# Ledger of designs, part 59: designed miniproteins, single chains, continued (2)

Each design is a single chain, and the fold is of that chain. pLDDT is the mean over its residues in the fold that is shown.

## One batch from the design tools (miniprotein)

Design m5945
Fold by ESMFold2-Fast:
Structure m5945 (fold): chain A 70 residues (1-70)
Amino acid sequence: MAADANGRTELHRAAEAGDLDRVRALLAEGHEVLLTVPDKDGLSALQLARRAGHEEIAALLEAALRRTRE
């Protein structure tokens, strides 16, 4: 999976931008591995969503992460 110059994957960028539909599409396509990928600053897509104040996306990423961890 390609990352940008900041080590951010498509899931990171969608989460930071507040693009809920893109986040849903990436998770549905089996890109759940992106939930655990850190950017160059060590931040996950969930952490970027929380910092940007996108609560709906943060909740969706938390639910997906719980399914992959448990």
Scores: mean pLDDT 75

Design m5946
Fold by ESMFold2-Fast:
Structure m5946 (fold): chain A 62 residues (1-62)
Amino acid sequence: APAPGVAVALRDFTATTADELSLKKGDTVTVTEIINDDWVKATSLSSGATGLVPADYLAPVS
């Protein structure tokens, strides 16, 4: 299940809408909100940009 906190991108993700956040594999993000089991709201630690990301593209950093 998705969890709030720091996570790393497992693969590249390209935003298809203005509400989504583009990521590169290896990017670190802070998950700020769990929308559902498929989507989270995250903020990029490198750019500060916030948007929706598929939860399956992220691995939590414990």
Scores: mean pLDDT 79

Design m5947
Fold by ESMFold2-Fast:
Structure m5947 (fold): chain A 71 residues (1-71)
Amino acid sequence: MELEKKVKEYEDKVNTLREQIDKAEEMARKYADDPYLAAVYEGLARSYRLQADTAENKVKELKKKLEEKIK
């Protein structure tokens, strides 16, 4: 069912974004002695967190719709 595929797509997106957050935070720590690079990676981590929150909310919405179909 397309709705089930959409749930998986957004869950995969959340997982990918969480990985990107971890990488960006790791790079920010690695370049902590370079304030410019640290700020860039901190900014990326913040952006990915906002995207992950949005995608996670979408997963909740889609799961609710899926449950309504299953009853």
Scores: mean pLDDT 81

Design m5948
Fold by ESMFold2-Fast:
Structure m5948 (fold): chain A 123 residues (1-123)
Amino acid sequence: DELKRLEEEVERELSDVKDPNAKYKTGPFKGWTPLHIAVSSERSREHRLLLVKKLLERGADVNAKIPAVGSPLREGWTPLHLAAEKGDLEVVKLLLENGADLNAKDKYGRTPADIARENGHYE
């Protein structure tokens, strides 16, 4: 059962997440939260949607910002900016339903809507 395998995989990933708001300390994702990683994941849409939902249920900060450290081009990006860059409308909806700030600005004054337009994901 593909759904059962998906749920088991998500639960394994979540078992390693002691604090849903813990920031990565090293590597290319330094300063990112588990929610940032989940939204930017190249996994299936179904996997991303379930993982994002479970992280939000565990108290992940829907408006967490990426610092300059490790990702200077994405300084100030929230999970919603990442979902907008990816064009993932279902994740965008889920984040907005959980209080994502549609007007959050990155270091360059760009909102998630601005990022979506720059990437051709305006509908």
Scores: mean pLDDT 80

Design m5949
Fold by ESMFold2-Fast:
Structure m5949 (fold): chain A 61 residues (1-61)
Amino acid sequence: SPGELYRALGDYEGRTPEELTLKKGDILEVLALLPGGYVLARSLATGKVGRVPGAGLERIA
Protein backbone atom coordinates (compact mmCIF):
# COMPACT_ATOMS: atom_id res chain seq x y z
CA SER A 1 0.00 0.00 0.00
CA PRO A 2 1.11 3.66 -0.31
CA GLY A 3 3.34 4.71 2.60
CA GLU A 4 5.09 1.36 3.06
CA LEU A 5 8.65 1.69 4.38
CA TYR A 6 11.60 0.05 2.64
CA ARG A 7 15.35 -0.09 3.29
CA ALA A 8 18.06 0.16 0.61
CA LEU A 9 20.03 -3.12 0.52
CA GLY A 10 23.05 -1.42 -1.07
CA ASP A 11 24.35 1.78 -2.64
CA TYR A 12 22.66 3.00 -5.84
CA GLU A 13 23.78 5.97 -7.94
CA GLY A 14 20.97 7.70 -9.85
CA ARG A 15 21.64 7.94 -13.60
CA THR A 16 19.26 10.90 -14.22
CA PRO A 17 17.88 13.78 -12.08
CA GLU A 18 14.60 11.78 -11.81
CA GLU A 19 16.38 8.86 -10.07
CA LEU A 20 17.28 8.77 -6.38
CA THR A 21 20.86 8.21 -5.21
CA LEU A 22 20.83 5.82 -2.23
CA LYS A 23 23.25 4.53 0.37
CA LYS A 24 22.93 1.11 2.01
CA GLY A 25 20.50 1.39 4.91
CA ASP A 26 18.59 4.45 3.60
CA ILE A 27 14.89 4.36 4.50
CA LEU A 28 12.33 5.10 1.77
CA GLU A 29 8.58 5.58 1.66
CA VAL A 30 7.25 3.85 -1.48
CA LEU A 31 4.61 6.04 -3.16
CA ALA A 32 3.89 4.04 -6.33
CA LEU A 33 4.91 0.96 -8.32
CA LEU A 34 6.25 1.81 -11.80
CA PRO A 35 6.79 -0.30 -14.95
CA GLY A 36 10.01 -2.30 -15.34
CA GLY A 37 10.45 -3.09 -11.64
CA TYR A 38 10.96 0.55 -10.60
CA VAL A 39 9.27 2.34 -7.71
CA LEU A 40 8.55 6.00 -7.02
CA ALA A 41 9.82 6.67 -3.50
CA ARG A 42 10.63 9.43 -1.03
CA SER A 43 13.93 9.35 0.88
CA LEU A 44 13.25 9.97 4.59
CA ALA A 45 16.82 11.30 5.04
CA THR A 46 16.66 13.97 2.27
CA GLY A 47 12.92 14.37 1.50
CA LYS A 48 13.73 13.85 -2.21
CA VAL A 49 11.28 11.96 -4.44
CA GLY A 50 12.43 9.89 -7.40
CA ARG A 51 12.64 6.57 -9.19
CA VAL A 52 14.71 3.56 -7.99
CA PRO A 53 14.89 -0.14 -8.93
CA GLY A 54 12.60 -2.06 -6.55
CA ALA A 55 14.92 -5.10 -6.55
CA GLY A 56 17.40 -3.15 -4.35
CA LEU A 57 14.82 -2.54 -1.61
CA GLU A 58 13.64 -4.56 1.42
CA ARG A 59 10.22 -3.91 3.00
CA ILE A 60 10.44 -3.10 6.73
CA ALA A 61 6.95 -1.68 7.53
Scores: mean pLDDT 83

Design m5950
Fold by ESMFold2-Fast:
Structure m5950 (fold): chain A 96 residues (1-96)
Amino acid sequence: TELHDAARAGDLERVRELLAAGADVNAKDIMGITPLHLAAAAGHLEVVRLLLATPGADVNAKDILGRTPYTLAKANGHEEIVALLLATPGAEELEP
């Protein structure tokens, strides 16, 4: 989706416009990847912050490999995003 492309690119203004237009913050592509996964993996802190502030955002969304935005940010060394995700209500490091 356009929201996936904007999140991957770190285009904060475009993400804001798309969310205001009713784009699904939790939209999944064919691999189960959400905009939050892409922003977190790419290190786009302000886009991650905007997506997390959106009502109903699923901070724990899993792609087809079981990866969350947290695991992708951590794997790619984006420590500030890791800290932000851990501070978000409902975010978990451990699986049940």
Scores: mean pLDDT 78

Design m5951
Fold by ESMFold2-Fast:
Order: C-alpha cells, then structure tokens, then sequence
Structure m5951 (fold): chain A 95 residues (1-95)
C-alpha cells in the first residue's frame, strides 16, 4: 500500500524532473527495483518505468539520482534489454 503509493509518486516525480522529490521518495522507502510479473504484463520493473518517464522528458539528472540510489542496471524488460541498454538507446551513453 504505502510502498505502492510511494512508487507511483516516484514515477510522477521522474516524469516532472523533480530531483528533490525523487530523492525524498527514495528515502521514504520507494523501491526502484520493485518488479511483480503478475501486475506488470509488459515485463517492466519499477526502475524501467521511472527511467522511461525521466528519459521521455529529458531529465538526465533524475536518471543519475536513480543510479546513485542503487538502481539495478541488470534489470531486464521482456525483450532482454537492461536499463543501461535502454539509456544508451535514448542517447544517454555516459550513464
């Protein structure tokens, strides 16, 4: 419940480029590496959704904060792509 609410707010904060809110939500217990295959038929983990939200709006600083807070770069989507592979496709080769 509370973790699910924090995770939803984390996606929204990433989409808006709100770095301070992203850091606050992670400190409050949002799980950026959360993945439930029964609820996520596309195979996207929390970090994939949050990274996608940040990347779509060009919020590179949010992506860097997620990585510094322990985002799992080895997490794969249904196509076998890692978060790092996805960031490289978006032009974020330095991450």
Amino acid sequence: NKVEELNEKLIKAAFNGDVEEVEKLLKEGADINYYDPKKEPEGLSMIHKTLLAAVQNGHLEVVEVLLKNGADLSAKNKKGETVLDWAKKAGLDEL
Scores: mean pLDDT 72

Design m5952
Fold by ESMFold2-Fast:
Structure m5952 (fold): chain A 105 residues (1-105)
Amino acid sequence: NQELLDAIYEGKYEEALELLKELLSKPGADVNARMKYGFHYTPLHLAAASKESEKVLEIIKLLLENGADVNAKTKAGGLTPLDLAERAGNKRVVELLLENGADKN
């Protein structure tokens, strides 16, 4: 799980997709696992804050399809994935999160 979080954080989106697929192949996979340091981001927080690309959109879709909490708040500041996507200017990510039940602040 930390490997997935690190891959997304480092912009290694192809590796992140493969790690996410591996995680989802296992019973009881937790897609809402939090980063052990910093603001305790979930994978969805990190993906929403990432530079917008087709791979980032694939990661977000796969996370949401597998029970990612679209309204998860960071440990510090209480930021949601939607907040992070808006701050990053990731318009397509914002639209995708809203389509999947993200609360409008």
Scores: mean pLDDT 81

Design m5953
Fold by ESMFold2-Fast:
Structure m5953 (fold): chain A 67 residues (1-67)
Amino acid sequence: EEEERKRIGERVKKLRDGLGVTNEQLANAAGLSVETIKDIEEGKRLPSDEELEKIAKALGVPVEYLR
């Protein structure tokens, strides 16, 4: 679980940073809070499947890219 949280968070952050997107912009596009995005990227929270799908859609990638 801890390794999974870290892996997912690092992938979300890397993709977001690569696109030049802020935490606020990603949160708005995914329909999530900025706090939720930050917690996920820091590995403090394991996203639900629904949250992960919303993030993947907002980033324009298949959800498998974040797992």
Scores: mean pLDDT 83

Design m5954
Fold by ESMFold2-Fast:
Parts: C-alpha cells; sequence; structure tokens
Structure m5954 (fold): chain A 71 residues (1-71)
C-alpha cells in the first residue's frame, strides 16, 4: 500500500490535472481553486517526507500565478 505521503501526492496530481484542463478551457476560477488544492496537498506530502512533490508544488505555484494574471 502507498504511504500517506504518496496518497497525498497522487491526490495533488489529480487536482493539478483538473486545474490544467480548466485553465485550457478558460475556466480560470475553477482552475485557481484546483491549483490551490493541489498546492495544499503537495505541501502536506512534503511535510510527511515525500520530497518529489517539491517539483510539482513549484509547477502548481507558477501556474496559479499565471492564471491569476489572466483574470
Amino acid sequence: MPSEAEILLALGLIYLGIANVDYKKGNYDSAIESYEKAIELFEQAIALGHPEAERDLEYARKKLEEVKKKK
């Protein structure tokens, strides 16, 4: 079974995927909410000892700032 940190990373990646789809469709409000949720999940995964989430966290933060500038 995956660790709790691995489950959080997987959930973060799911939200990141949802956010990317919404961003591509121009649904900026939904994209922002999903990027923010992905960021929270990645931060929790890192705190529980899964440093691989740091790259996904940085990517999600960059995308969140990009979407906010388009509103």
Scores: mean pLDDT 85

Design m5955
Fold by ESMFold2-Fast:
Structure m5955 (fold): chain A 63 residues (1-63)
Amino acid sequence: MKGDIYQAIEDYEARLPTELSLKKGEKVVVLKEVSENFLYAQSLETGKKGYVPKSKVKLIGKL
């Protein structure tokens, strides 16, 4: 799952400083799968890293 590319299906506002805010359509690369519900990812647009809820993204490809 590291290196998987996900795309935000809707805008997401970070609830915690450790979470990543996303705009709909923004792509992230998975750095680590943390739990059933969260990925630790890096935005391909901003370079920022943080936790992302899996419910807010869809898998679109791999590096």
Scores: mean pLDDT 81

Design m5956
Fold by ESMFold2-Fast:
Structure m5956 (fold): chain A 89 residues (1-89)
Amino acid sequence: MEGLYRHLFKLLDKDGDGVISREELLEVLSTTSEGKLSEEEIEEMFDEADEDGDGKLDFEEFLKLMEMLKEKLGDEFPFFVRRIQEHLS
């Protein structure tokens, strides 16, 4: 699973600076959630994962976000991850 998450992180990190912006993540998650996650829920999860409060996620913070999404989505989580991967490909 870590290898898949690192691949997704690299696809989201278009600039190669090692971080993902709030705006990039919000756009992808809103598009791929099919209405199962509100913008408010996505922002709350982002803020919880963003330990530094800088509005960006490094890879470790991104893994925390993925854990939160797994908890929220349960059985839908693998399908959601697949949709993200397809959207970014």
Scores: mean pLDDT 77

Design m5957
Fold by ESMFold2-Fast:
Structure m5957 (fold): chain A 92 residues (1-92)
Amino acid sequence: NENGETPLHVAAAAGDVAKVWELIQNGADLNHKDKNGRTPLHLAAANPSKSEDAKLTIELLRHYGEILGLADLKAKDDKGLTPEDLRKKNGV
């Protein structure tokens, strides 16, 4: 979209576990950065809802990133923040 976000970014920001799963299975790029340098994992971690779906979305992205080597889990956005930094800021 206009923010440089992929469908995976949008689903991750929404905490849409089912859509995130679908997109990963279809070969979505977990490392794509939006115009602010954010990966889908950054947007999942920045979700303030603290719902079970938001937490599962983070876990799903981290699992596929870490186990399959598909994502840089420590990528920094344009503010120098990792997904873990954003997760801690939101208390999840």
Scores: mean pLDDT 73

Design m5958
Fold by ESMFold2-Fast:
Structure m5958 (fold): chain A 105 residues (1-105)
Amino acid sequence: SSLGQQLLMAARMGDVERVEELIAQGADVNAKDPETGATPLHIAAYLGYVEVVELLLKHGADPRAKLTGGPNKGKTPLEIAKEATGYASQEQIDKVVEILTEALK
């Protein structure tokens, strides 16, 4: 859906306000990229956007979702977060890993 695509873009930008607005408008928090199956949670986790990760999980994002295509096929948001280099600081990676690990309990 167009709302789902906008949510994926907002997650990629780390735009917390826009993510909240799109969820309020009925965007599917588990929207998938058609090529990779990446959810907003995968994207935010990879980029180390802690606040977006927390917001998505609060609204029912699936921390067990797996990528369906591309070089990272089969990876969960937690697995992709651990491989986040060049985009996120180690502090951001550690916080995202902590949050996602707790969400899997």
Scores: mean pLDDT 88

Design m5959
Fold by ESMFold2-Fast:
Structure m5959 (fold): chain A 91 residues (1-91)
Amino acid sequence: SIPGRTPLHEAAEAGDLEEVRRLLAEGADVNGKDEEGRTALHLAAEAGHLEVVKLLLEAGADVEAKDFEGKTALDIAREKGHEEIAKLLEE
């Protein structure tokens, strides 16, 4: 398989909470990185999907993971003005 964005990355960016839950239950790698070094947590934080961020954290998402620009999900949430997500990632 050619590595790229996984179904988990797509569902997290779309805010599809039920699809994220299903994929994680089926063994999707919560810390898998796309071609930009981004995890599902980075994409959910960028898009402002608070409930998806919560679910990914419960599934063991690495809060300290950095993308190829050196940004964490917290950095992205702050940059995009998603204050509730930023607060959650600081807890």
Scores: mean pLDDT 87

Design m5960
Fold by ESMFold2-Fast:
Structure m5960 (fold): chain A 73 residues (1-73)
Amino acid sequence: SEELYNSLSPLEQKILDVIEEKGPLTASEIAELLGLSQSTVSRHLNNLVKRGLVDVARDEKGNRLYSLSDKFL
C-alpha cells in the first residue's frame, strides 16, 4: 500500500520500484541497476523481507529472487 511505501527510506523505495518494474530480481541485479554495493542492497532487502514487504524464493539454479509482497499488489 502507499502508506507502507511512504514509511520506507528513499533507498528502500528505489529497491521496491526496481522490483516492481523488472519483476523478481537477485540482490546482485538490484545492486547493478541502482549503482550500489550488493552488501548495501542485501542489508535493505533483509529489512524489507523482515517487515513482510518483499518475498524471497530460490530459482531453479538456487539464486535468491526477491519479489513484491501482496501488500504492494
Scores: mean pLDDT 82

Design m5961
Fold by ESMFold2-Fast:
Structure m5961 (fold): chain A 113 residues (1-113)
Amino acid sequence: EVVDSQGRTALHGAAATGLPFLVRELLERGADVNAKDDQGRTPLHYAASIDKSKDPSLKNIPEEDILETVEILLEAGADVNAKDDEGRTPLDLAEEVGNEKIAEILKKAQEKN
């Protein structure tokens, strides 16, 4: 599996930019949905922490594309309870950056009966 200098896969990058088409293509090609980088973060951590206020290049990405990216990762078996090296789940990161709709999706995934 090819990773960058921080242990991130192509799926981490696609998730961080909220690109649902690329996320689907990478998962279809066998990308590990639960791959952890050098900080213990999964692709779902990156999708949950997308902050349009800090990155001007993300300003024009529809919220719907980010939500779809999160849903695709969850459908592919992303561990909603995965903790990074700081003990944070994807939900913790979504709440920290104020991604209210993503936080709602992640809460529902955690409460699945």
Scores: mean pLDDT 81

Design m5962
Fold by ESMFold2-Fast:
Structure m5962 (fold): chain A 80 residues (1-80)
Amino acid sequence: NEKGETELHKAAAAGDADKVKKLLEEGADVNAKLDPEKNPELGNYTPLHLATSNGHEEIVKILLENGADIKATDIYGNTV
C-alpha cells in the first residue's frame, strides 16, 4: 500500500489467522519491515510487532512458527 505496508502486516494487525496462513503459504516475507520514512510512528515494525501490539496471541504463535524474528526491533530499539 501507500505506506509500504504488506498484506501480512494488515492481516497480523487485524488478527486474521486464515489470511496470515494463506499469505505465508504464498511466500509472504514473515520478517517484512514497514518503511520508517513512510511510517515514522511505527518505525521498522514487522507483522510480529503488529500482532503483539494488538494482543493477537494466536497470530504471534503462527508468525513465530513460520520463522518470525523475535529479536526484531522498532526504530526506538524495542523488541517484540
Scores: mean pLDDT 72

Design m5963
Fold by ESMFold2-Fast:
Structure m5963 (fold): chain A 59 residues (1-59)
Amino acid sequence: MRLARAVRDFHHDAPAILSFERGDLLEILREFESGDLLARSLRTGETGLVGPEYVEIVE
């Protein structure tokens, strides 16, 4: 699977937007043409949209 690591904390209450903590590992499910990512948090199991500026690809 393709992994990314969160480089900062981000919290949002919208169901389409993923919340995460710095250092969380995220599984990248899809990349959009806008550069936004659809990801799953390995810590919480939640899925949602992530801005690419908040993560670094591990692989």
Scores: mean pLDDT 80

Design m5964
Fold by ESMFold2-Fast:
Structure m5964 (fold): chain A 48 residues (1-48)
Amino acid sequence: SELERIRELIKRYKEKYGLTPEQALQFERGDPKVLKELEERRERLKRL
């Protein structure tokens, strides 16, 4: 269902990058600023 698809998207992006649904949409649009921020955040999380 549509709700299950949305729930899966939120879970996937939250776990992978710690993103909000809003940030996940920005990532999907290919915003280079968001892409850089996500990569930096992912590296920080690896060190914890």
Scores: mean pLDDT 63

Design m5965
Fold by ESMFold2-Fast:
Structure m5965 (fold): chain A 87 residues (1-87)
Amino acid sequence: SNEELLALLREADEKLKEFYEKILNSKSLEELDEKLAEALKFIEETKERIKSLTDADPALREAALRGLDDAEKMLEQAYEYQRKKLE
C-alpha cells in the first residue's frame, strides 16, 4: 500500500542519515569500509522491500527506487571524502 511505502521511506530516511553520519565519523579505513558495506546492504534490502509492495502506486515506487539510487551515490561520495581524509 502507499501507506506502507511512505512508512518504509520515513524509516529509510532516518537510517540513511545515521549511515551518512557513521561514514563521516569513521576513524579508520577498516571502519569506513565496514560502515559503507552496511549502508549499501541496507539500501539493497530496502529496494527489495519497495519492489515487494506491488499494491503501491507504481510511479511512487519508481520514484522511491530512484531516491535510493541517489542516496547510494551520496554515501559513496561521503566514503571517498572520508577515505581521502584518513588516507
Scores: mean pLDDT 89

Design m5966
Fold by ESMFold2-Fast:
Structure m5966 (fold): chain A 103 residues (1-103)
Amino acid sequence: SSALGRQLLEAARAGDAAGVRALLAQPGADVNARDEMGFTPLHLAAMAGHLEIVRILLATPGTDVNARDLAGLTPLDLAEHFNTGPHKDEVIAVLRAAGARHS
């Protein structure tokens, strides 16, 4: 990923919703940036249960809601199996409403 892509992935993982908004507003921002494991910002936010960031990413044009990581898992798969937080059900609901599906 570019430096901007790495910053976006880190902000999504950390739950920095303001940082995600600011980075997505930058020219050349790739909403589908991938880390070394093939995780996109949506994978990281869904797994961590960062509902506000999931909503921001789903509202961003061009977001691949069904991107597959290196294990073939989608953001929906990660939300169902690895999200243990209080917003798990809401994250799953907004992903499904956006057309997310299992691997």
Scores: mean pLDDT 90

Design m5967
Fold by ESMFold2-Fast:
Structure m5967 (fold): chain A 63 residues (1-63)
Amino acid sequence: MPVGRAVAVKDYTATKPDELTLKKGEEVEVLEAVDADWFRVRSLKTGKEGKVPVDVLEFTGLE
C-alpha cells in the first residue's frame, strides 16, 4: 500500500492498547491498511503509532 498523509475529520478515542486517540484536525501519516475498516497510522504531533477506523481520516496526500 502507498504511504499517505491524512487528517482526522472527527475525534476518536482509543478503546484498545493498539489503537490511537486522535483529535479532529490532527495530522497523521498512514503506514498501512490493516483491513477494509482500519488503518495503522503515526501521529505527526506525538510520533505515536496505532490503529484508527478508516472513516476517522480524510487523505490530504498520497505517497
Scores: mean pLDDT 78

Design m5968
Fold by ESMFold2-Fast:
Structure m5968 (fold): chain A 65 residues (1-65)
Amino acid sequence: MEELNKELFEAARKGDFERVKELLAQGADPNYVLKEGEYKGKSAAQLALESGHLEIARFLVEAAK
């Protein structure tokens, strides 16, 4: 479900921790890497980190294990 994973990327970029948790509970893949667009080649954790959201980035890395 690429749409769900794209929403995860946007939530991570915006720092919406509650939305990140909701999306992961719905089955969003924390290991998903975008194949197209502005964030091509990046994971949601990388976007969170680049946006200064360290706790979200850590949460996503742990969820990906």
Scores: mean pLDDT 78

Design m5969
Fold by ESMFold2-Fast:
Order: sequence, then structure tokens, then C-alpha cells
Structure m5969 (fold): chain A 60 residues (1-60)
Amino acid sequence: MIVAEAIEDFTAKTENELSIKKGELLEILEVVDDENVLAKSLKTGEIGLVPKKYLKEVEV
């Protein structure tokens, strides 16, 4: 399982995006392209696209 931490808040701008808060842990489900991942929030279980620039890969 690849886990990433949000390094800053991100607010979804489209229906396919996931809003995240700084410090939130997410599971990376799929790398969509060089800029975006499909991620699942470990707090809410919600799934959506998140730009990679807001994420830092972490070991859990």
C-alpha cells in the first residue's frame, strides 16, 4: 500500500477531485498521469483525483 500525506490543503474544483486537508493521510490507488493520482482518504474513505504536488509519500 502506498500512503501519502497532504502537505497543504487542497479544495476540489471538479466532481472527480477529492478535497484534502494538510496532514491528512491518503492511500494511492492509481497514478493517473504525471500530475495527478487517484487517492482514497484514510479518514473518510472518499476516493478522488488529487494533484501530486499536494502530496508527500510516507511510510506507515
Scores: mean pLDDT 80

Design m5970
Fold by ESMFold2-Fast:
Structure m5970 (fold): chain A 108 residues (1-108)
Amino acid sequence: SALDKELLEAAENGDAKKVEELLAKGADVNAADSFGYTPLHLAAQSGHLEVVEILLKHGADVNAKDIWGNTPLHLAAQSGHEEIVELLASHGADLDAKNIAGLTPADY
């Protein structure tokens, strides 16, 4: 939906206020784009800690996989966002999840 697309864009841009507003309007916290990126994937990859916290509070799937088998934890680790890696791990992220290359988050 248009609302879900706006949530994905707001999460990628780190707009925490817009993320809260869109979730309150009924945007799907687990919406996925054509690459399988959820709001949590985009926020984690872009280093937006506050947005990651908001998405987790609203029930985001911490172990969602994109089309390459990457979880949000893979993308946070690959991008060097250590505080987000720690936050995702504390919320039940699978540290042993393998992407299509056979790599775990710890391999980054």
Scores: mean pLDDT 93

Design m5971
Fold by ESMFold2-Fast:
Structure m5971 (fold): chain A 91 residues (1-91)
Amino acid sequence: SIEELEKEIKEIEEKIKELEEKLEKLRKELEKLKRELEEAKKKGDKEKVEELEKKIKEIELEIGILEGLIGIYRGILNILKKKLKELKEKE
């Protein structure tokens, strides 16, 4: 039904918003870690450099996964919105 489709669209929009907010937080953390890495490299702190490089790689992977999920949900949302428009035009 049209009502079920509108509900699914809203749920996906809310999911995208949550994922985008999480992505923004991770990007800010990544920027902070990259600055800390530059400082550790200038100080010659090899142990701190290795720790920060590992953490940066983990966050970059998580960002990539979230960007992929957001892309999938946006694709689904576009299909559902098109279907909703077609159903509303056929009454």
Scores: mean pLDDT 89

Design m5972
Fold by ESMFold2-Fast:
Structure m5972 (fold): chain A 116 residues (1-116)
Amino acid sequence: VNEKDEDGFTPLHEAARNGDVEEVKKLLENGADVNAKDKQGHTPLHYALTIPDIDTALEVVEILLEYGADVNAKDKEGRTPLHLAEELPDEEKKEKLIELLKKYGADLNAKDKKGK
């Protein structure tokens, strides 16, 4: 379940990118590393944010976070899942994903005065 291809891509990265909820659950139940990084430093959580369907994206993101995905994981560019969510063109999807990431402890500059 944690086999990496030449790009460091695991089955969980693929399932998350494709929005395959059933496969994401199956892989995590079989001990997939929820925080596996590909050669770009992306985790499955980074790919889940790119799922086009808003309801599927929210479901996959929540499942990954429930299984202990690092909400603050940085890729090779220093980008967290929150940074990727902020770049989404769909405002409704962006707002809902940001709320979900915040629920699981995403590092927000606004919390430096109110969340310690």
Scores: mean pLDDT 79

Design m5973
Fold by ESMFold2-Fast:
Structure m5973 (fold): chain A 86 residues (1-86)
Amino acid sequence: SMKVDVEYEVETSGSKTTITATVTAHEAGPMQVTLSTDQKTVVSPLRELKAGDKLTITVTVDGPARAVVTVRSNGESLVFPVVEAK
């Protein structure tokens, strides 16, 4: 099974919500991260990571948002319900 940690940061400024997800890889391999809301989806470049490496992805949407992070590596996919902005 893929071993990763996901941390997130949410910033609300005026009418906009910015969600930043940081994925930490605990094993080496190719990794791609998708950050999805009901308004917008952002996909990271595919990166070759080493154990301990981090990949950061950011999305900005209008108003309150819920986001999900999907991490893909070596044919495996993990989905993390990440954030709810108030």
Scores: mean pLDDT 80

Design m5974
Fold by ESMFold2-Fast:
Structure m5974 (fold): chain A 70 residues (1-70)
Amino acid sequence: SKPELDILEVLAKHGPLTASEIAKILGLSVSTVNARLRKLEEKGYVSRDEKTGKYSLTTEGALYLNKAIA
């Protein structure tokens, strides 16, 4: 969906970010961002670093983003 693409675009532009940092950039609640990140992680489009709590765009996520915004 469009809201999930916004998160993928932010990660592509800014690199690895926490849910709180993504929420600040997008003007969304942390709860909303966490719910969307869980769905994206289930699809394999983002990956979470356990030590930092930061999310990164995966190769599959980058491929999906490029096709969705082409």
Scores: mean pLDDT 84

Design m5975
Fold by ESMFold2-Fast:
Structure m5975 (fold): chain A 82 residues (1-82)
Amino acid sequence: LGRQLHEAARAGDVERVRELLAAGADVNATIGPNLFTPLHLAAMYGHVEVIEVLLANGADPEAKDVFGLTPLDYQRLMGVTE
């Protein structure tokens, strides 16, 4: 479930993200040596609707990867700002 959630978040597949979260996927799961969460991937790729769904389901916007960067840091770097 966690890996599938990361793949859906990277792809911007909102419906798949909703399905996986409803199935009990860990919204804060990390993958690979970089410790990316689904929210990191959604933020890096600018998928605003996926970001909103993940945050609504308890995603940690302050989770740090191995570089000390949060999903919000990636959102700002990619020009997706509030």
Scores: mean pLDDT 78

Design m5976
Fold by ESMFold2-Fast:
Structure m5976 (fold): chain A 61 residues (1-61)
Amino acid sequence: MVGDIYEAIEDYEALLPTDLSIKKGDLLEVLKEVNDNFVLAKSLKTGEVGYVPKSFLREVK
């Protein structure tokens, strides 16, 4: 999971300043698995880093 590229399958609006807002279809690099619900990810579109729900992402194969 860490270092892999994931695609956002739904829009997510940041709930906290440390969260990353994403749009469906955005590509993200997973930097760290934080817990069962969240990862720390970097947006390939904007370069922003923040927490994203794992359930909103799918692995790009």
Scores: mean pLDDT 80

Design m5977
Fold by ESMFold2-Fast:
Structure m5977 (fold): chain A 78 residues (1-78)
Amino acid sequence: SLHEAAKNGDLEAVKKSKEDVNALVDGYTALHLAALYGHLEIVKYLKGDVTQKNRYGKTALELAEEMENFEIAEILKK
């Protein structure tokens, strides 16, 4: 799935996915998972709805900052 690919850092699987980039699985978008798990290249590729909050009320930017993925946080601030 798009979410599993984003969580695992599989950019090629992300690119081949036909799923909605804004879809929620367990309350997370693929962008939330890429930001949480530190997959910079996937964050650059997806750039879906950056304002979408997960089930815990957190955006991808907030998740990146909590995990100290600062390069991802800088990209999401644009």
Scores: mean pLDDT 78

Design m5978
Fold by ESMFold2-Fast:
Structure m5978 (fold): chain A 103 residues (1-103)
Amino acid sequence: SELGKKLLEAARKGDLEEVKKLLAEGADVNAKDEYGYTPLHYAAAVGHLEVVKLLLETPGTDVNAADTVTGRTPLHLAKEAGHEEIVEELLKAGADPNAQLKP
């Protein structure tokens, strides 16, 4: 959807206020792009801690969403990027530390 695409971009940019606005307008918190990346994947990969926190507080957020290419979860991306505080927030929210990659 249009809202889903905007939410993915806002999460990638770390635009907290735009993320709040789009979620309030009914954007799917689990919106996926062509690779299966969700807003949480982008926020976690780039290091946008406050966006990560907001997404994890949103009801229905799939903390363990896996991309369709590699099976990477937001936790995998945060660890690879060295975003330790985001790793802690994801684990606290129920991220699976043993989630397996597809390849």
Scores: mean pLDDT 88

Design m5979
Fold by ESMFold2-Fast:
Structure m5979 (fold): chain A 66 residues (1-66)
Amino acid sequence: SLIEEAEKLIKEAEKALEEGNLEEARKLVQRASDLLKQTDPKDPRAQKLDKRVKELVLRIEEAEAK
């Protein structure tokens, strides 16, 4: 499902961020965001993942500023 694929991409983006690969983390989180735009915005699973994407984007931007 799109939700399962988005969750997988978010986990991979979190790992890339932890490893310092900010470019890869940004690409993965963008792909996850694009998949979530195709889901029902009222699905609680999609809402939880969208929040996680937004938090991850902020973490990537903070890491890029260092």
Scores: mean pLDDT 84

